Designed miniproteins, single chains, continued (4). Designs and how they scored, part 105

Each design is a single chain, and the fold is of that chain. pLDDT is the mean over its residues in the fold that is shown.

## One batch from the design tools (miniprotein)

Design m15646
Fold by ESMFold2-Fast:
Structure m15646 (fold): chain A 99 residues (1-99)
Amino acid sequence: SLEQLLQLLDQLEDRIRQQDVDGALQLVDQIQQLILETLGILPQALFDIMKDLIKQKRYDLALQIVDKLKAVVEAAKSKEELRKGIEELTREASRLYLS
């Protein structure tokens, strides 16, 4: 389901570029659910930041976070690497969001 996760991230990027807030938020929920099923944990802080950025129409920063998440997913060789990559991205996203 990593291929499915990447497809959903591509669709999310397209919805953000189209400024479709409702469609983008729906895709964030789908991605969140797929990650929960894959890892058995929910990175709530990362997805809360992504939703807040989309709702605030901070599309450039939302796209940066999506691109970074795609890179984390593509680079992960195991579920543990994916988990660690998401944890690191959550810290980076929090820093970017507060700046």
Scores: mean pLDDT 87

Design m15647
Fold by ESMFold2-Fast:
Structure m15647 (fold): chain A 70 residues (1-70)
Amino acid sequence: SEKEKIIEEVKKKVKEFLEDPLASEEDKELVEDLYEKFLKFSETASIEEVKETAEAFLKKLEEMKEMLKK
């Protein structure tokens, strides 16, 4: 399903961040919390809502990854 593919993509990006040794434990906790909330939201949300939320979440993850390079 399309929703399942979106969730899987988010999961892969979250896993990449959580496996980064340069990421702080505080940042990892924040990402885990956001991912849990995303999964709960996706249970009742439409495919379009899940896609929009996933895009916002992935953008935030990319921004956090950029901070690790400082």
Scores: mean pLDDT 82

Design m15648
Fold by ESMFold2-Fast:
Structure m15648 (fold): chain A 96 residues (1-96)
Amino acid sequence: SMVDTILKFLDEAEESLKEAMKTANEDQRRKLELALDYIRKAKDYVEKGDFEAALKALLEAQRYIAESGLLSDPEVARAAEKLERAVLMVQLELMA
């Protein structure tokens, strides 16, 4: 299902952020932890069918990833790509 695909992208984003956090400094890690918290909230909203709340949570996750300054890190870039895919799929659900 589209829900299962969204959740798979969010799981992959979570794994990539956790890997990036191993080498991040304190400020960077704090931003990635906030992004991770919003990804977890988005998963809960997606499972409940609350796509409007899910979209808001995903956009907050993307904002914290950008604020980390780590988009040049391969793992953070991978997480950002997976989040972008999840955002697009959630937006399609809202337009239906």
Scores: mean pLDDT 90

Design m15649
Fold by ESMFold2-Fast:
Structure m15649 (fold): chain A 90 residues (1-90)
Amino acid sequence: SMSEIAKVLEEAKKYEPELALEADIHIGLALIAESLGMYKLAAEHYRKAAEYLEELAKALEEQGHTELAEKAREAAEYLRKQAEKMLSKV
């Protein structure tokens, strides 16, 4: 869920502030695009956010934050599914 993703990003900011911020920005842009009916643009931003969350997960895992890394990967999968949902509306 989006609320779980927000919690993951807040915790991850302690270790990887730039990757967490990049993911957060693209989630925000995706939500704005979706609200405006710009589904292709929303899908692009959801995918970009998922890419940053995958990079974040890898960095967290390398630092020994395995559980937080798994949550970041789950968040990335959720956002990829949101991107697919957006493209189904085009």
Scores: mean pLDDT 91

Design m15650
Fold by ESMFold2-Fast:
Structure m15650 (fold): chain A 62 residues (1-62)
Amino acid sequence: ASFPLTPEAASSLELAARLEEQEGNTASAISYYQKAIEIRSQVLGPEHPDTIASRKQLAKLK
């Protein structure tokens, strides 16, 4: 499904990723982090602190 290109959509996806991670659903968490990073990179830019933070969280799950 397509998500809207908004900071709120990215934040919602990151929250979903964190919930999946807490429940042990690592593959789902990775998918949600990837979508959040995609949206944040497009809306806030790839070097925005929030975008960088999401990438670091994703990197730790791999």
Scores: mean pLDDT 78

Design m15651
Fold by ESMFold2-Fast:
Structure m15651 (fold): chain A 96 residues (1-96)
Amino acid sequence: MAEQTIARGKAALDELEKNYTFSDEEKKLIEEAYELGRRIGREHDVTPEGVIAAEKELKKWFDEKKFDPNNPVDRAISAAADIGFGEGLLERRRAA
């Protein structure tokens, strides 16, 4: 599950990087999204309830940001957050 989310996010980000050159400011936003996702994934319990709570927190952040699916920067930010989230979930699982 988490591994599939990471793989999908990396594939999406790789395709975006081939077709779009990000500015330093945009790269910083992408990195911040990755770290946010990783934090959310780490902060919740490894239980099904904890994973659901983490997914709701990430979804709330996406909804508040009002991402445009046609904007390559917003797509990259979304992909980075998904990668971070998956890695955070795996890190929490290994620590438990």
Scores: mean pLDDT 80

Design m15652
Fold by ESMFold2-Fast:
Structure m15652 (fold): chain A 74 residues (1-74)
Amino acid sequence: SMEEIKEQAFALMRTVLPEELVERVKAIIESADIRSLEELATILLVGAHEAAEEAGLSPERVAALLQQLHAIFS
């Protein structure tokens, strides 16, 4: 379900990002009128990328996080 996918994504983000940034991404997703998995994936991946860069993750770690998040939608 979409809720299970959201929970998996947020749990994964919490392993590498500070909670404040994960909650920010969550707030963006909850405020958006998301009607499909494709829309959820787009908003989540953009939000996670921006949060990872703000947290100062290396390009390699950012890429690894995004790859793992992409896998959740596969």
Scores: mean pLDDT 85

Design m15653
Fold by ESMFold2-Fast:
Structure m15653 (fold): chain A 102 residues (1-102)
Amino acid sequence: SAADTARLIAVLDNVIHQLESIIANVDKLSKEEVIADVEALLDAAIVRARQLGDEALAERLESLREETIKKLEEAKTVEEIKEVLQELIARLEALRAELRAR
C-alpha cells in the first residue's frame, strides 16, 4: 500500500540519518562499535521491511548488510570505514528513490 511504502521510506530515512551520525563521530568510535551499530540499524530495517510485507526489500537489505559488514571488518583506517559507510548511504538512497518511484 502507499501507506506501507511511506513507512518503508521513513525506515530508510532513519537508517541514512543514523549512518550520517556514525560518520560524524567515527573518530570517537572503535571499529567494533561501528560494526555493532551498523548491524543493529540494518537488522531493525530488515525486520521492519518484513513486517510491512516487502520481502524483496528485506532480502536486498540482508545482502547489503553482509557486504557492508565484510567491508567494515576488512577496513584498516578511519577513512576506509567512512568510505564503506558513505557507499552504504548511497545504496540506501538508491533504494529509497526506487520506493518513491512506485
Scores: mean pLDDT 91

Design m15654
Fold by ESMFold2-Fast:
Structure m15654 (fold): chain A 82 residues (1-82)
Amino acid sequence: SEEERKRAREEFEKRGMKVYEVRDAEELKKAIEEAIKNNENIGIIWTGPPPSVEEAVELGELMRKAVEKGVEVEIYVLTPPG
């Protein structure tokens, strides 16, 4: 919901994280890659569908690299209205 999106953004901003809203796995991948490159902690609001198996593997590898570099990446998956 819009309220969930706003709340997630506010929580990330309160923690000093740079906030990204992503619609697909490609946007998520780019956000994580930039965070690793810049050594910056980020909060992600995911509004798209679940990734494919192949995309999930690739994202998992990026998340491992982020942890290795000491970069915090938090992902909030926006729930559908219902």
Scores: mean pLDDT 80

Design m15655
Fold by ESMFold2-Fast:
Structure m15655 (fold): chain A 64 residues (1-64)
Amino acid sequence: AADQAAFNAALAAYEAVKDNTPANQAETDAFNQQVAWANKAKDAGNYALAAEHYEAAAGLLTRA
């Protein structure tokens, strides 16, 4: 399904950056919050919402 594909892509983006060091405690807290929301949505079967939160978490740790 489209939602499952989006979830898999978002999870891969999260996995690629999850080991990056956050810049500060606020970034750490924001990252952990997004991951917690993603896991809650995933456990509820809401893969679209889980994908959005994994993408947000990945964005917080993406370094260019």
Scores: mean pLDDT 78

Design m15656
Fold by ESMFold2-Fast:
Structure m15656 (fold): chain A 88 residues (1-88)
Amino acid sequence: APTELTPEELEERQKKAVEILEEFREELKKKGYSDEEIEEIIFSEEARKKFFEELKKKNPEVKDEQVEAGLELWKEVAKLAEEYKKKQ
């Protein structure tokens, strides 16, 4: 299937997810978020939802569909990063 990954491809995606999360952490730090708040946003579905709700409130031009797509993307990225952390 097009979505079936080899172990090597999965590890590469996990490494990419960690890189994406590191870039996201640095961006949030620049915006005044604490390390604890950033960790909650990355790994907690509830914290992620609140974060995107706040973004929408501050940026009314952002559509609901864009918020939903972002939330789903971060859910997948967080899952891949957690799997990489488990291998450490």
Scores: mean pLDDT 71

Design m15657
Fold by ESMFold2-Fast:
Structure m15657 (fold): chain A 80 residues (1-80)
Amino acid sequence: SMEEKIKKARELAEELHKYAQELVDKFEKNGDKEKIEKIREVYEEALSKIGDLIMQNKPLEEIEKVFEEARKKLDEIAKE
């Protein structure tokens, strides 16, 4: 259902936010402003894409893929 899709998307968004915030806190301590900006951009772009997919009533699988791609991008930033 649409409600279950929104609930799952909210849970995934909360997980992504917690991970992004953990990375921001780590890089803030190190003074790495450029990485913080990249993390913010990845997170906001993912949320924007998810919102569009929900509005277009796209399958949950497409929504999950966006979160997976965002998490991979955050992992890449963390490894830089």
Scores: mean pLDDT 86

Design m15658
Fold by ESMFold2-Fast:
Structure m15658 (fold): chain A 119 residues (1-119)
Amino acid sequence: SRKELVNFIVEKLESIIEKIKAFYEKHKDLLTPEQKERIENTINRIKKYIDYLKENPDLSIEQIENIVLQVEFDIVQTLLYVREELKDNPEAVADIRALLDYIHSVFEEIKKELEKLKA
């Protein structure tokens, strides 16, 4: 059902927030104030997308898909920026790569569940 899909997406996005926060806490001494603000703003935007999905139970599958694609783009752009800025720190680069791989896996799972509801 759409409600089960929305709950699934929300749980996955909350998991992504926890992983991003864990990265932030581990590497915060390497991050500039601008990089910290960009990460925090991305977390806050993900929370707003979660709230929007929860508050709008009548969203079409196409509308949910558009939100999912926008959220994925936003997160990936932020992490690619942070990766470039931290490129001289091998541990931070490895952690960002692992985080990007996790996020990619999560969004592929979400897209697969979206596709099932279209069929």
Scores: mean pLDDT 88

Design m15659
Fold by ESMFold2-Fast:
Formats: C-alpha cells, structure tokens, sequence
Structure m15659 (fold): chain A 88 residues (1-88)
C-alpha cells in the first residue's frame, strides 16, 4: 500500500540557563486506509559539547512502504539535525 501523506518537522530550542541546544525532528507517514507511522528524533547538545540522540517510534497498521518512507525521511532529518548542532 502506498502512503497517502508524509509530514515532517524540525524544531530547534535553546535553553540559555543550561546552555543546552535541543533539535527535535519528526516524521509521520499515513495512508488512505488509516495506517500510520510516526518517528521522532531528539538531539541534545550540552554546554560541554556532548551530544545525545533519542529515537522513538509509534505505528498502527503500517505497511512496509510506509516504514521505508519513514526510514528515508528520518535519515535526512538526522543529517540536518547533526549539522545544526555542529554549526557554530
């Protein structure tokens, strides 16, 4: 089954009190039959330069094509997020 829609977001948040930069990336792929996959990436850079990555995924009635679409989109989002935390 082919995905009916794909949505993605990339959000940057800076905490000046802690000196912490957080990049949150999200991808959601849905189909016309109500199946969906949502994957979220959180990349946190601390004031000492250490970087942490967390990935979460939720799905309902997802097809292999939807999973492949999420994998492809998330790879690009992760590359963009890592570029942002390495910038400066």
Amino acid sequence: MKPGSTSSSLTETYDPERGTLTITGSVEVTDDDGGWVKRELVVTKSSDGSIEETVTEEEKDATPDQKRAVDHAMKKIRESALRRVEKH
Scores: mean pLDDT 78

Design m15660
Fold by ESMFold2-Fast:
Structure m15660 (fold): chain A 90 residues (1-90)
Amino acid sequence: SSMEEKERELQRLRGLLSRLQDIVNTLDIQEKNGLASEEEIEIKKELQKLRDEVQGVIDNADKLTPEQLREKNEEALKRFQELYDKLLES
């Protein structure tokens, strides 16, 4: 059903939001302690923007279709994977 599809996509978005919040918090602490590189600080800013975007999608989920939520989730996950790979290589 559309409600089941929507709840599935929301759970995926909430999971991604949690991962983004944890990584951003870790990088923020490292930056404040002078342990983050300039590249890691740039990646943190990109992850913060992605976190805020994912939060905005969740906050407005009642206005979105399951297909729109899936699209947003796929876009956000792709960006997260690209940023996370860069972070691991930094």
Scores: mean pLDDT 89

Design m15661
Fold by ESMFold2-Fast:
Structure m15661 (fold): chain A 85 residues (1-85)
Amino acid sequence: PKEKAIEYLEKAIAAAEKAIDVPEAGAALAGASSALDLLEAGDYEGAIKALRAAIEEARRAIDVPEAAEALRYLEKALEYAEKAK
């Protein structure tokens, strides 16, 4: 579960980086990066909180294809992070 959460977070970060000039995508990228650090540290509650914040930011930019792609990966990362705790 942890490995899958990290895998999807890395995919979300890559997708968000393609839309870095969109402020909401930048905020989602920052949240995803924080969630990745927290997962690596074993702070699953902190990671889930950061993931939920990143998902809300990505939803604000859903009309941007790269942000919509990042949103899908963030939602998968959240699913696996919830299973890992």
Scores: mean pLDDT 76

Design m15662
Fold by ESMFold2-Fast:
Structure m15662 (fold): chain A 93 residues (1-93)
Amino acid sequence: ASKEVAEKEVEAALKTPEEVRELAEKAIEAAKAGDTRKAAAYLAAAKILVVAAETGVKFAEEAGVPKEKIEAARKAVEEARRIVEEAEKEIEE
């Protein structure tokens, strides 16, 4: 049961960059339209997904998911974090 949940957390983390990119694009579009509240909401949602994915990867590592899968998931979380940072920079400029 815990191992199955841990493997699903890795799968979720691997999908996080795509989901975060969609939210980041919506945040940038809202900011360009002058909707600062909507931009902040999308950016906050993207940040929550990154934190959730990072937490899920830590759980999966502790649950004994193979190191190769954990390393792939960590790289995906790092990519998602970079997408958020780039979106924040674009919105603040």
Scores: mean pLDDT 86

Design m15663
Fold by ESMFold2-Fast:
Formats: sequence, C-alpha cells, structure tokens
Structure m15663 (fold): chain A 69 residues (1-69)
Amino acid sequence: GHMPEFIDNTSEPVPDRVRIEVTLKDGTVREFVTPEGEAAGWLKLPAETIARMLGLDPEEVERITFSDV
C-alpha cells in the first residue's frame, strides 16, 4: 500500500501543543491535539506510527497534517 503523506505546517520553535489532522482515504477527517509538552515528540514519529498511536490503520490513512492550534 501507499505510505501516508506527512505535512508539517507547525511554527518554529515547535509549540507545546499542535493539531494533528488525519485525512482517511474515504474522505473522513479526524482531528487531535497533542498533550502539553508532547508536540516535538509526535513530530519526530513516522507517519505510520502516528496513525497507529491514534488507533487508525495506516493503510487507510491518506494524509497526516500537523499545524498550530
């Protein structure tokens, strides 16, 4: 399968919290905000790992976008 696309639109330096927007292949969008102090850790993870940590099947994820909250 295709690996999820990863887009990082966060500001530098990385904020304490960022928004994660996951677009699924069926067009469904799910949003999550990282816990305080964890944003930099999440941004270092591979896209497939982020999908799994959010309880999603990486094969069903089209895109993961990080942005400022």
Scores: mean pLDDT 80

Design m15664
Fold by ESMFold2-Fast:
Structure m15664 (fold): chain A 120 residues (1-120)
Amino acid sequence: MEEEEKKREEARERLLAIVDELLANGRMSERGARIMRLLIEASKYGTGEWDASVLDEIDKILGSEEEAERVIRELLALLRELGADLTMEDVRALIAAGVAEPAEVIASLASLVLARLVAA
């Protein structure tokens, strides 16, 4: 029990360190890093479900459509390295069709990146 809790905390610390390295290496923006840290702290990765408060916080971090597109592009690049074949054009089509809001898309993509990083 105690060892399992320590492993969970170690996984969280490892994910935060990976986010910091991605930011330091220019592979992720400051806004992207803030969103990843938010999801790590909330333990909201790999679930596909988020509270309205989490989505509101993501929207506040983004601040603009240009920054949202930048974060989406960064997350898609990371997902391709982790074996996903999603493209920016696919994401733009979903948003344009009204299927998903930018904050929901970003939460889903960031959650999937974090889940895959934990599994690696």
Scores: mean pLDDT 74

Design m15665
Fold by ESMFold2-Fast:
Structure m15665 (fold): chain A 99 residues (1-99)
Amino acid sequence: SNKEQGLSYVNKSLEHVQNYELYLKNGNLKSGLEHLKQGQEHVKKGKELVPEVKTLLEGSFSLTMGGESYVKNGNLKEGLEKLKQSQKTLQKVKEEAEK
């Protein structure tokens, strides 16, 4: 179903954001940013397949982009805080779409 496909993309996005945080904690910005980009693409696909959670997915995408901006400007602490907020929003999307 569209919900099952959309949840797959949300799960992949969450995994990429988690990997991004892990790589940033280890000082590997290049690999981290590659995972961030993949996560952003999966959020975009999830929005198309699960329109009912579009607002939550857009919020997650915005937080992820904000996190990227902070990291690129050397503010790792604020970047990680934005990524944690994005992960929580993606978890809420999963809960909402599974209802």
Scores: mean pLDDT 76

Design m15666
Fold by ESMFold2-Fast:
Structure m15666 (fold): chain A 70 residues (1-70)
Amino acid sequence: SSTIEQNLAALSAAGRALRAGDLAAAKAHLETLSPQYAEYRDAAIAALDAGDLAAAERHLRQAVMSALEQ
């Protein structure tokens, strides 16, 4: 499968876990992102560690948009 498909699947899974309140699962899915998404991954994980769920969701949306524009 393509890198784009794999990253979109990981971002989708992270978003679902976040909405379900499973922060550990959300973080685990984010950790599977390719290095090209490291900025979004690291920002989202930092937001989760800080308890800022709104910021984590925002970073996930930015990563999804970036992946879809490629």
Scores: mean pLDDT 83

Design m15667
Fold by ESMFold2-Fast:
Structure m15667 (fold): chain A 90 residues (1-90)
Amino acid sequence: DEPYVKLTDEQRETLIQEIENGTIQKSSFVFLLVALGFKIRESDVEKALKLFDIIDTDKDGSISLEELLTFLKNLGQNLTKEDLLKMLKK
């Protein structure tokens, strides 16, 4: 049984800064999903990164906060920037 990806305090702070700046990096995306309560195993990381590539229409390795919120809304997660920050600060 593979361990789940863990969200460290350092990754949490990185996500807060990225959300405040309005741009989420590909390297932070898996930790964002973990912060939202998704149980991601190391074997699932590749699938999560492929999902990021679908959202990243410009293919530059980053997505805007607006693109992220739109994606989450399509998953039934009607979240705002404030909601994301509250989840990360818990």
Scores: mean pLDDT 79

Design m15668
Fold by ESMFold2-Fast:
Structure m15668 (fold): chain A 68 residues (1-68)
Amino acid sequence: HMNPKLSKREAEIAVDFYRLRETKPLDEAIEEVAKRYGVTPEEVREILAKFESLPARERTQTLLAARK
């Protein structure tokens, strides 16, 4: 079943963003993820805000589930 607060696609966007953040600054990581998924940088920021609002356990499970 789906995560209560994030869709599968939103979870994938969050995972890719955090991976890019290991090598790229914040703004560049947001733009790269936005281009990859065909969404706006603002949409990415909204998805990240939803992700960060999740309990730590749920965030960890979301990242693992999207990893495939």
Scores: mean pLDDT 74

Design m15669
Fold by ESMFold2-Fast:
Structure m15669 (fold): chain A 70 residues (1-70)
Amino acid sequence: MEIEKLKQERDELLKKVREISTKLAELFRQYRAAPPEERPALRAQIDSYTKELKELVRKIKQINEKIKEL
């Protein structure tokens, strides 16, 4: 039961990672095509999503370690 719950939580986090990765890819494409005036706003969004992605990856690693202990 505990392992199954951890696997489910991991799968939910992996789905969020894929969603954010897709958004980041789109933002990077927009950033490359954007005029200089729009780039700071796009950069801020990229930085925000990158930070969120790093937090999700950290949580996934924590769950993987918990699964190893069970």
Scores: mean pLDDT 84

Design m15670
Fold by ESMFold2-Fast:
Structure m15670 (fold): chain A 75 residues (1-75)
Amino acid sequence: SSLIEALEKILEKTKKENLSMDQANNLVGQTLAELKAPLEVRQVVGRILSEAQSDPSVTPEEAIERIIEAVKEMA
C-alpha cells in the first residue's frame, strides 16, 4: 500500500508540474529504492520504464499509470 500511495503521488506531481519522462523515471526509481521494493516489482517497473523511454508516443503520465496497475496486480 505504501508503494502504491507513493507512486500515485508521483503521478499527481507529474501531471501538475508537467515532468519529463526522465524526471518521472528518476522519481519512480528513487521511490523503489527508498521503499526497498522487492526484486520482482523492480523488474516489472524497470521493463515498463524501458518500454516507455523507447516509445515517444507514451507520455510520462501513461507510463506511471501502467506501473501503478502492474504493482496493484502483483499485490
Scores: mean pLDDT 84

Design m15671
Fold by ESMFold2-Fast:
Structure m15671 (fold): chain A 75 residues (1-75)
Amino acid sequence: MAEEKAKEIIEKARKELEEQMKEVEELLKNRELTGDYKGVPISQEEAREQVLKEAKRRAEELLKQVEENTLALIK
């Protein structure tokens, strides 16, 4: 019973993060990046890739925290 609610909470968090990631990706596609990253000129594609990698890592950390907190509640 608590496990079903935990699954719904985790799944909802995943969907919300996935939707936010899609918005970020659309913004990056619509915006022309000049190619500067940390003062180093890089291509727009490389700049987008680095931003997406950072965003994905943050999303994974958030999901891990949600899973850990949810599992702690149902234990």
Scores: mean pLDDT 67

Design m15672
Fold by ESMFold2-Fast:
Structure m15672 (fold): chain A 106 residues (1-106)
Amino acid sequence: MLKEEAEKLFLEALEYIKKGDYEKAEELIEKAMELLNQVELSEKEKKAYEYFMQGLTYLVLAEDYDGAIEYAEEAIAADPNFELAKKLLGLAYEKKGDYEKAKKAY
């Protein structure tokens, strides 16, 4: 339950990033991380989340869309079923202006 709640908060944060509401996105990310810290993650899940968080940092703070893409792809490689990383990849391509690759990633 807590893990699924954290995932939902991260997904909502990505939607706010897409809208340009970075303050709301940061609030949701902080809450998601608080919930995630209460959950025992596998080593594979920890790795995927580490790459995902690096990708978010590149996307939001650095506006380095290529860096965000690379970390999103590494998160997908660590866990191919990790929906958050796929959404991050799609958003990073969208912000880079590559709408065809964004559609394939979503």
Scores: mean pLDDT 83

Design m15673
Fold by ESMFold2-Fast:
Structure m15673 (fold): chain A 72 residues (1-72)
Amino acid sequence: SLEEEAREMLREMQSLSKEEAVKLLEEWFESHRHLLTPEEQAQLRGLIEFLKTLSEEEFQELIRNMLEAMEA
């Protein structure tokens, strides 16, 4: 369930701008915080903050690479 939701979220993020994707991730994190371990929460917070530091082009490349890794 969560794994499939994460995969679908990454596919959706590939079609979004960095700003829109960060907002989507922040909203997903708040909605699913209670289902995440402290380690997973820290990792997701770290990812969100990292994404904010990237350019649009760097963000698009990262999402593409993450999707390829999950589909391989």
Scores: mean pLDDT 79

Design m15674
Fold by ESMFold2-Fast:
Structure m15674 (fold): chain A 93 residues (1-93)
Amino acid sequence: AAERVRRLIEEAARAVEEGDFERATRLLREAAELVRRNAAALSDEEIRELGLRVVSLQLLIIGQGIDLNAFEEAEPALRAALELQRALDEAAA
């Protein structure tokens, strides 16, 4: 589960770098659902590592939204990243 979530986050980061916020949003929603379905299979260390990757991705989404003047397109991707962060926090509890 952790490896697939990590791959989805990496693919979402590439989509954001390319300005494809719609694709990033879909990938992040898939990652959040995968975390929720596999919460019991994630270790505390995996949750912490994935959480740090999501924080980095949030900063990338904000930066790219500013650089491309694409805040309306970036907002759903940022919301999806925050939802993934929340799913990871809930898995840690």
Scores: mean pLDDT 85

Design m15675
Fold by ESMFold2-Fast:
Structure m15675 (fold): chain A 75 residues (1-75)
Amino acid sequence: SKELQQKFIDAIRKGDVEELKKILREAYEKKQPISLVLALSLLGFSQETILKVSRLIQEGKFDEAAKLIKEEIEK
């Protein structure tokens, strides 16, 4: 949980879309998407963006989720 959360935060800060996709898929397969939602909240993402990312993950749209995260941090 904490290790995956930290790895996710590091990937977001680096803007590494490929690593973000891998982490999102891993969290989904392990049924641990809440750890990623908490990480987004800690990084100051809006509730609207967090809900959109969560929905994309639930739909298996990891590419779209990773790109949305990258776009929001580059604002």
Scores: mean pLDDT 79

Design m15676
Fold by ESMFold2-Fast:
Structure m15676 (fold): chain A 95 residues (1-95)
Amino acid sequence: RSRLRRLLETEKEAVRYVAERLKELGASDEQAEEIAGKVVATAREAIEAGLSREETIELAKETLLREAKEAGVEISEEEAREIAEYVVDALVKAA
């Protein structure tokens, strides 16, 4: 119960963090929430599948870069990696 609750709360905080970063880069509220949800879900699924920290970060980063490009939001590869690292580290600590 407590572990699942912490993980769900951490996922919500991670989605909020990614969405706020994307909004700072010019994404709409709708675009930011959708992209953030996909990035966090990708990281969680990779962790559940037993991927390494580095593999999970790379997958989350690639998802963020692809989704941002499709939405017309400009983000650097370095910033995308920093966001992905934050998400992965937060989820790993909660799991």
Scores: mean pLDDT 84

Design m15677
Fold by ESMFold2-Fast:
Structure m15677 (fold): chain A 55 residues (1-55)
Amino acid sequence: GGVQYHTIKAEEEGKSFSDIATSQFGAKAGSILKENNLSGDYIVKQGDKLKIPPL
């Protein structure tokens, strides 16, 4: 329980997952990347939902 999702916005499309995680979550970016089982180099698409664990 307690998991939330960040939905990728139009202005975020085309950025790497690592860039989005760092921009939105700073020092917690590594945990966010691990929880989603995605490469930091994954290019996000508008409407993608990134899993945010309770931290």
Scores: mean pLDDT 74

Design m15678
Fold by ESMFold2-Fast:
Structure m15678 (fold): chain A 97 residues (1-97)
Amino acid sequence: APPAEAEVARARAQIEPIARETAEAISKLSEKEKEELKEKMIKEVEELRASTTDPERLAVLDAALELAEALFKSYEELLEAARRLAELILEGQLKKA
């Protein structure tokens, strides 16, 4: 059954501050710290992609790669990538219930 509208609204209210906090934290990193984070994210995503054929998990991993690429882009692109990743993770958790 789909989650109740109140539960969906509460979930969305949690996504926006998490995405903003994530983008703000990343924007404060040095170029070196961003490079190290990108390398770590790509490595972890590639290892997870090799171990799964689940399309919902693959979508989350693709969104994580988009966030890694957005680390050197504008704040707006970084915020959008962070929001998309958070939304997919939360949707996956809601569907599992």
Scores: mean pLDDT 77

Design m15679
Fold by ESMFold2-Fast:
Structure m15679 (fold): chain A 99 residues (1-99)
Amino acid sequence: LLQQSNDIYQRWQDRGINSVISQSVADNIGIDPSMRVGDLSDQQRQNIVNYFRQTSGPSSAQRVQDLLDQLIQNQPDMTVGDALGRMVSLVRSLSLLQR
């Protein structure tokens, strides 16, 4: 319950700035953000992971890959745009925890 409420709240926060960032990331990778994560090819999945490896490092890329695999398994109808928003939020959270 609290986990689902946090998920909805994160989507609300992501709707502004992260939506623009998700579109920019999708454009850079060459993927349609309206596409479903379950419909992603192996090459497109690798392109997403490689983008985060290049911009945020290998640890962030591994966590993005784990999240993407989880989303494909549990929420294959989720849009790539929504998934990218979650990935951006995850990477930002990891960066903010550095002291």
Scores: mean pLDDT 72

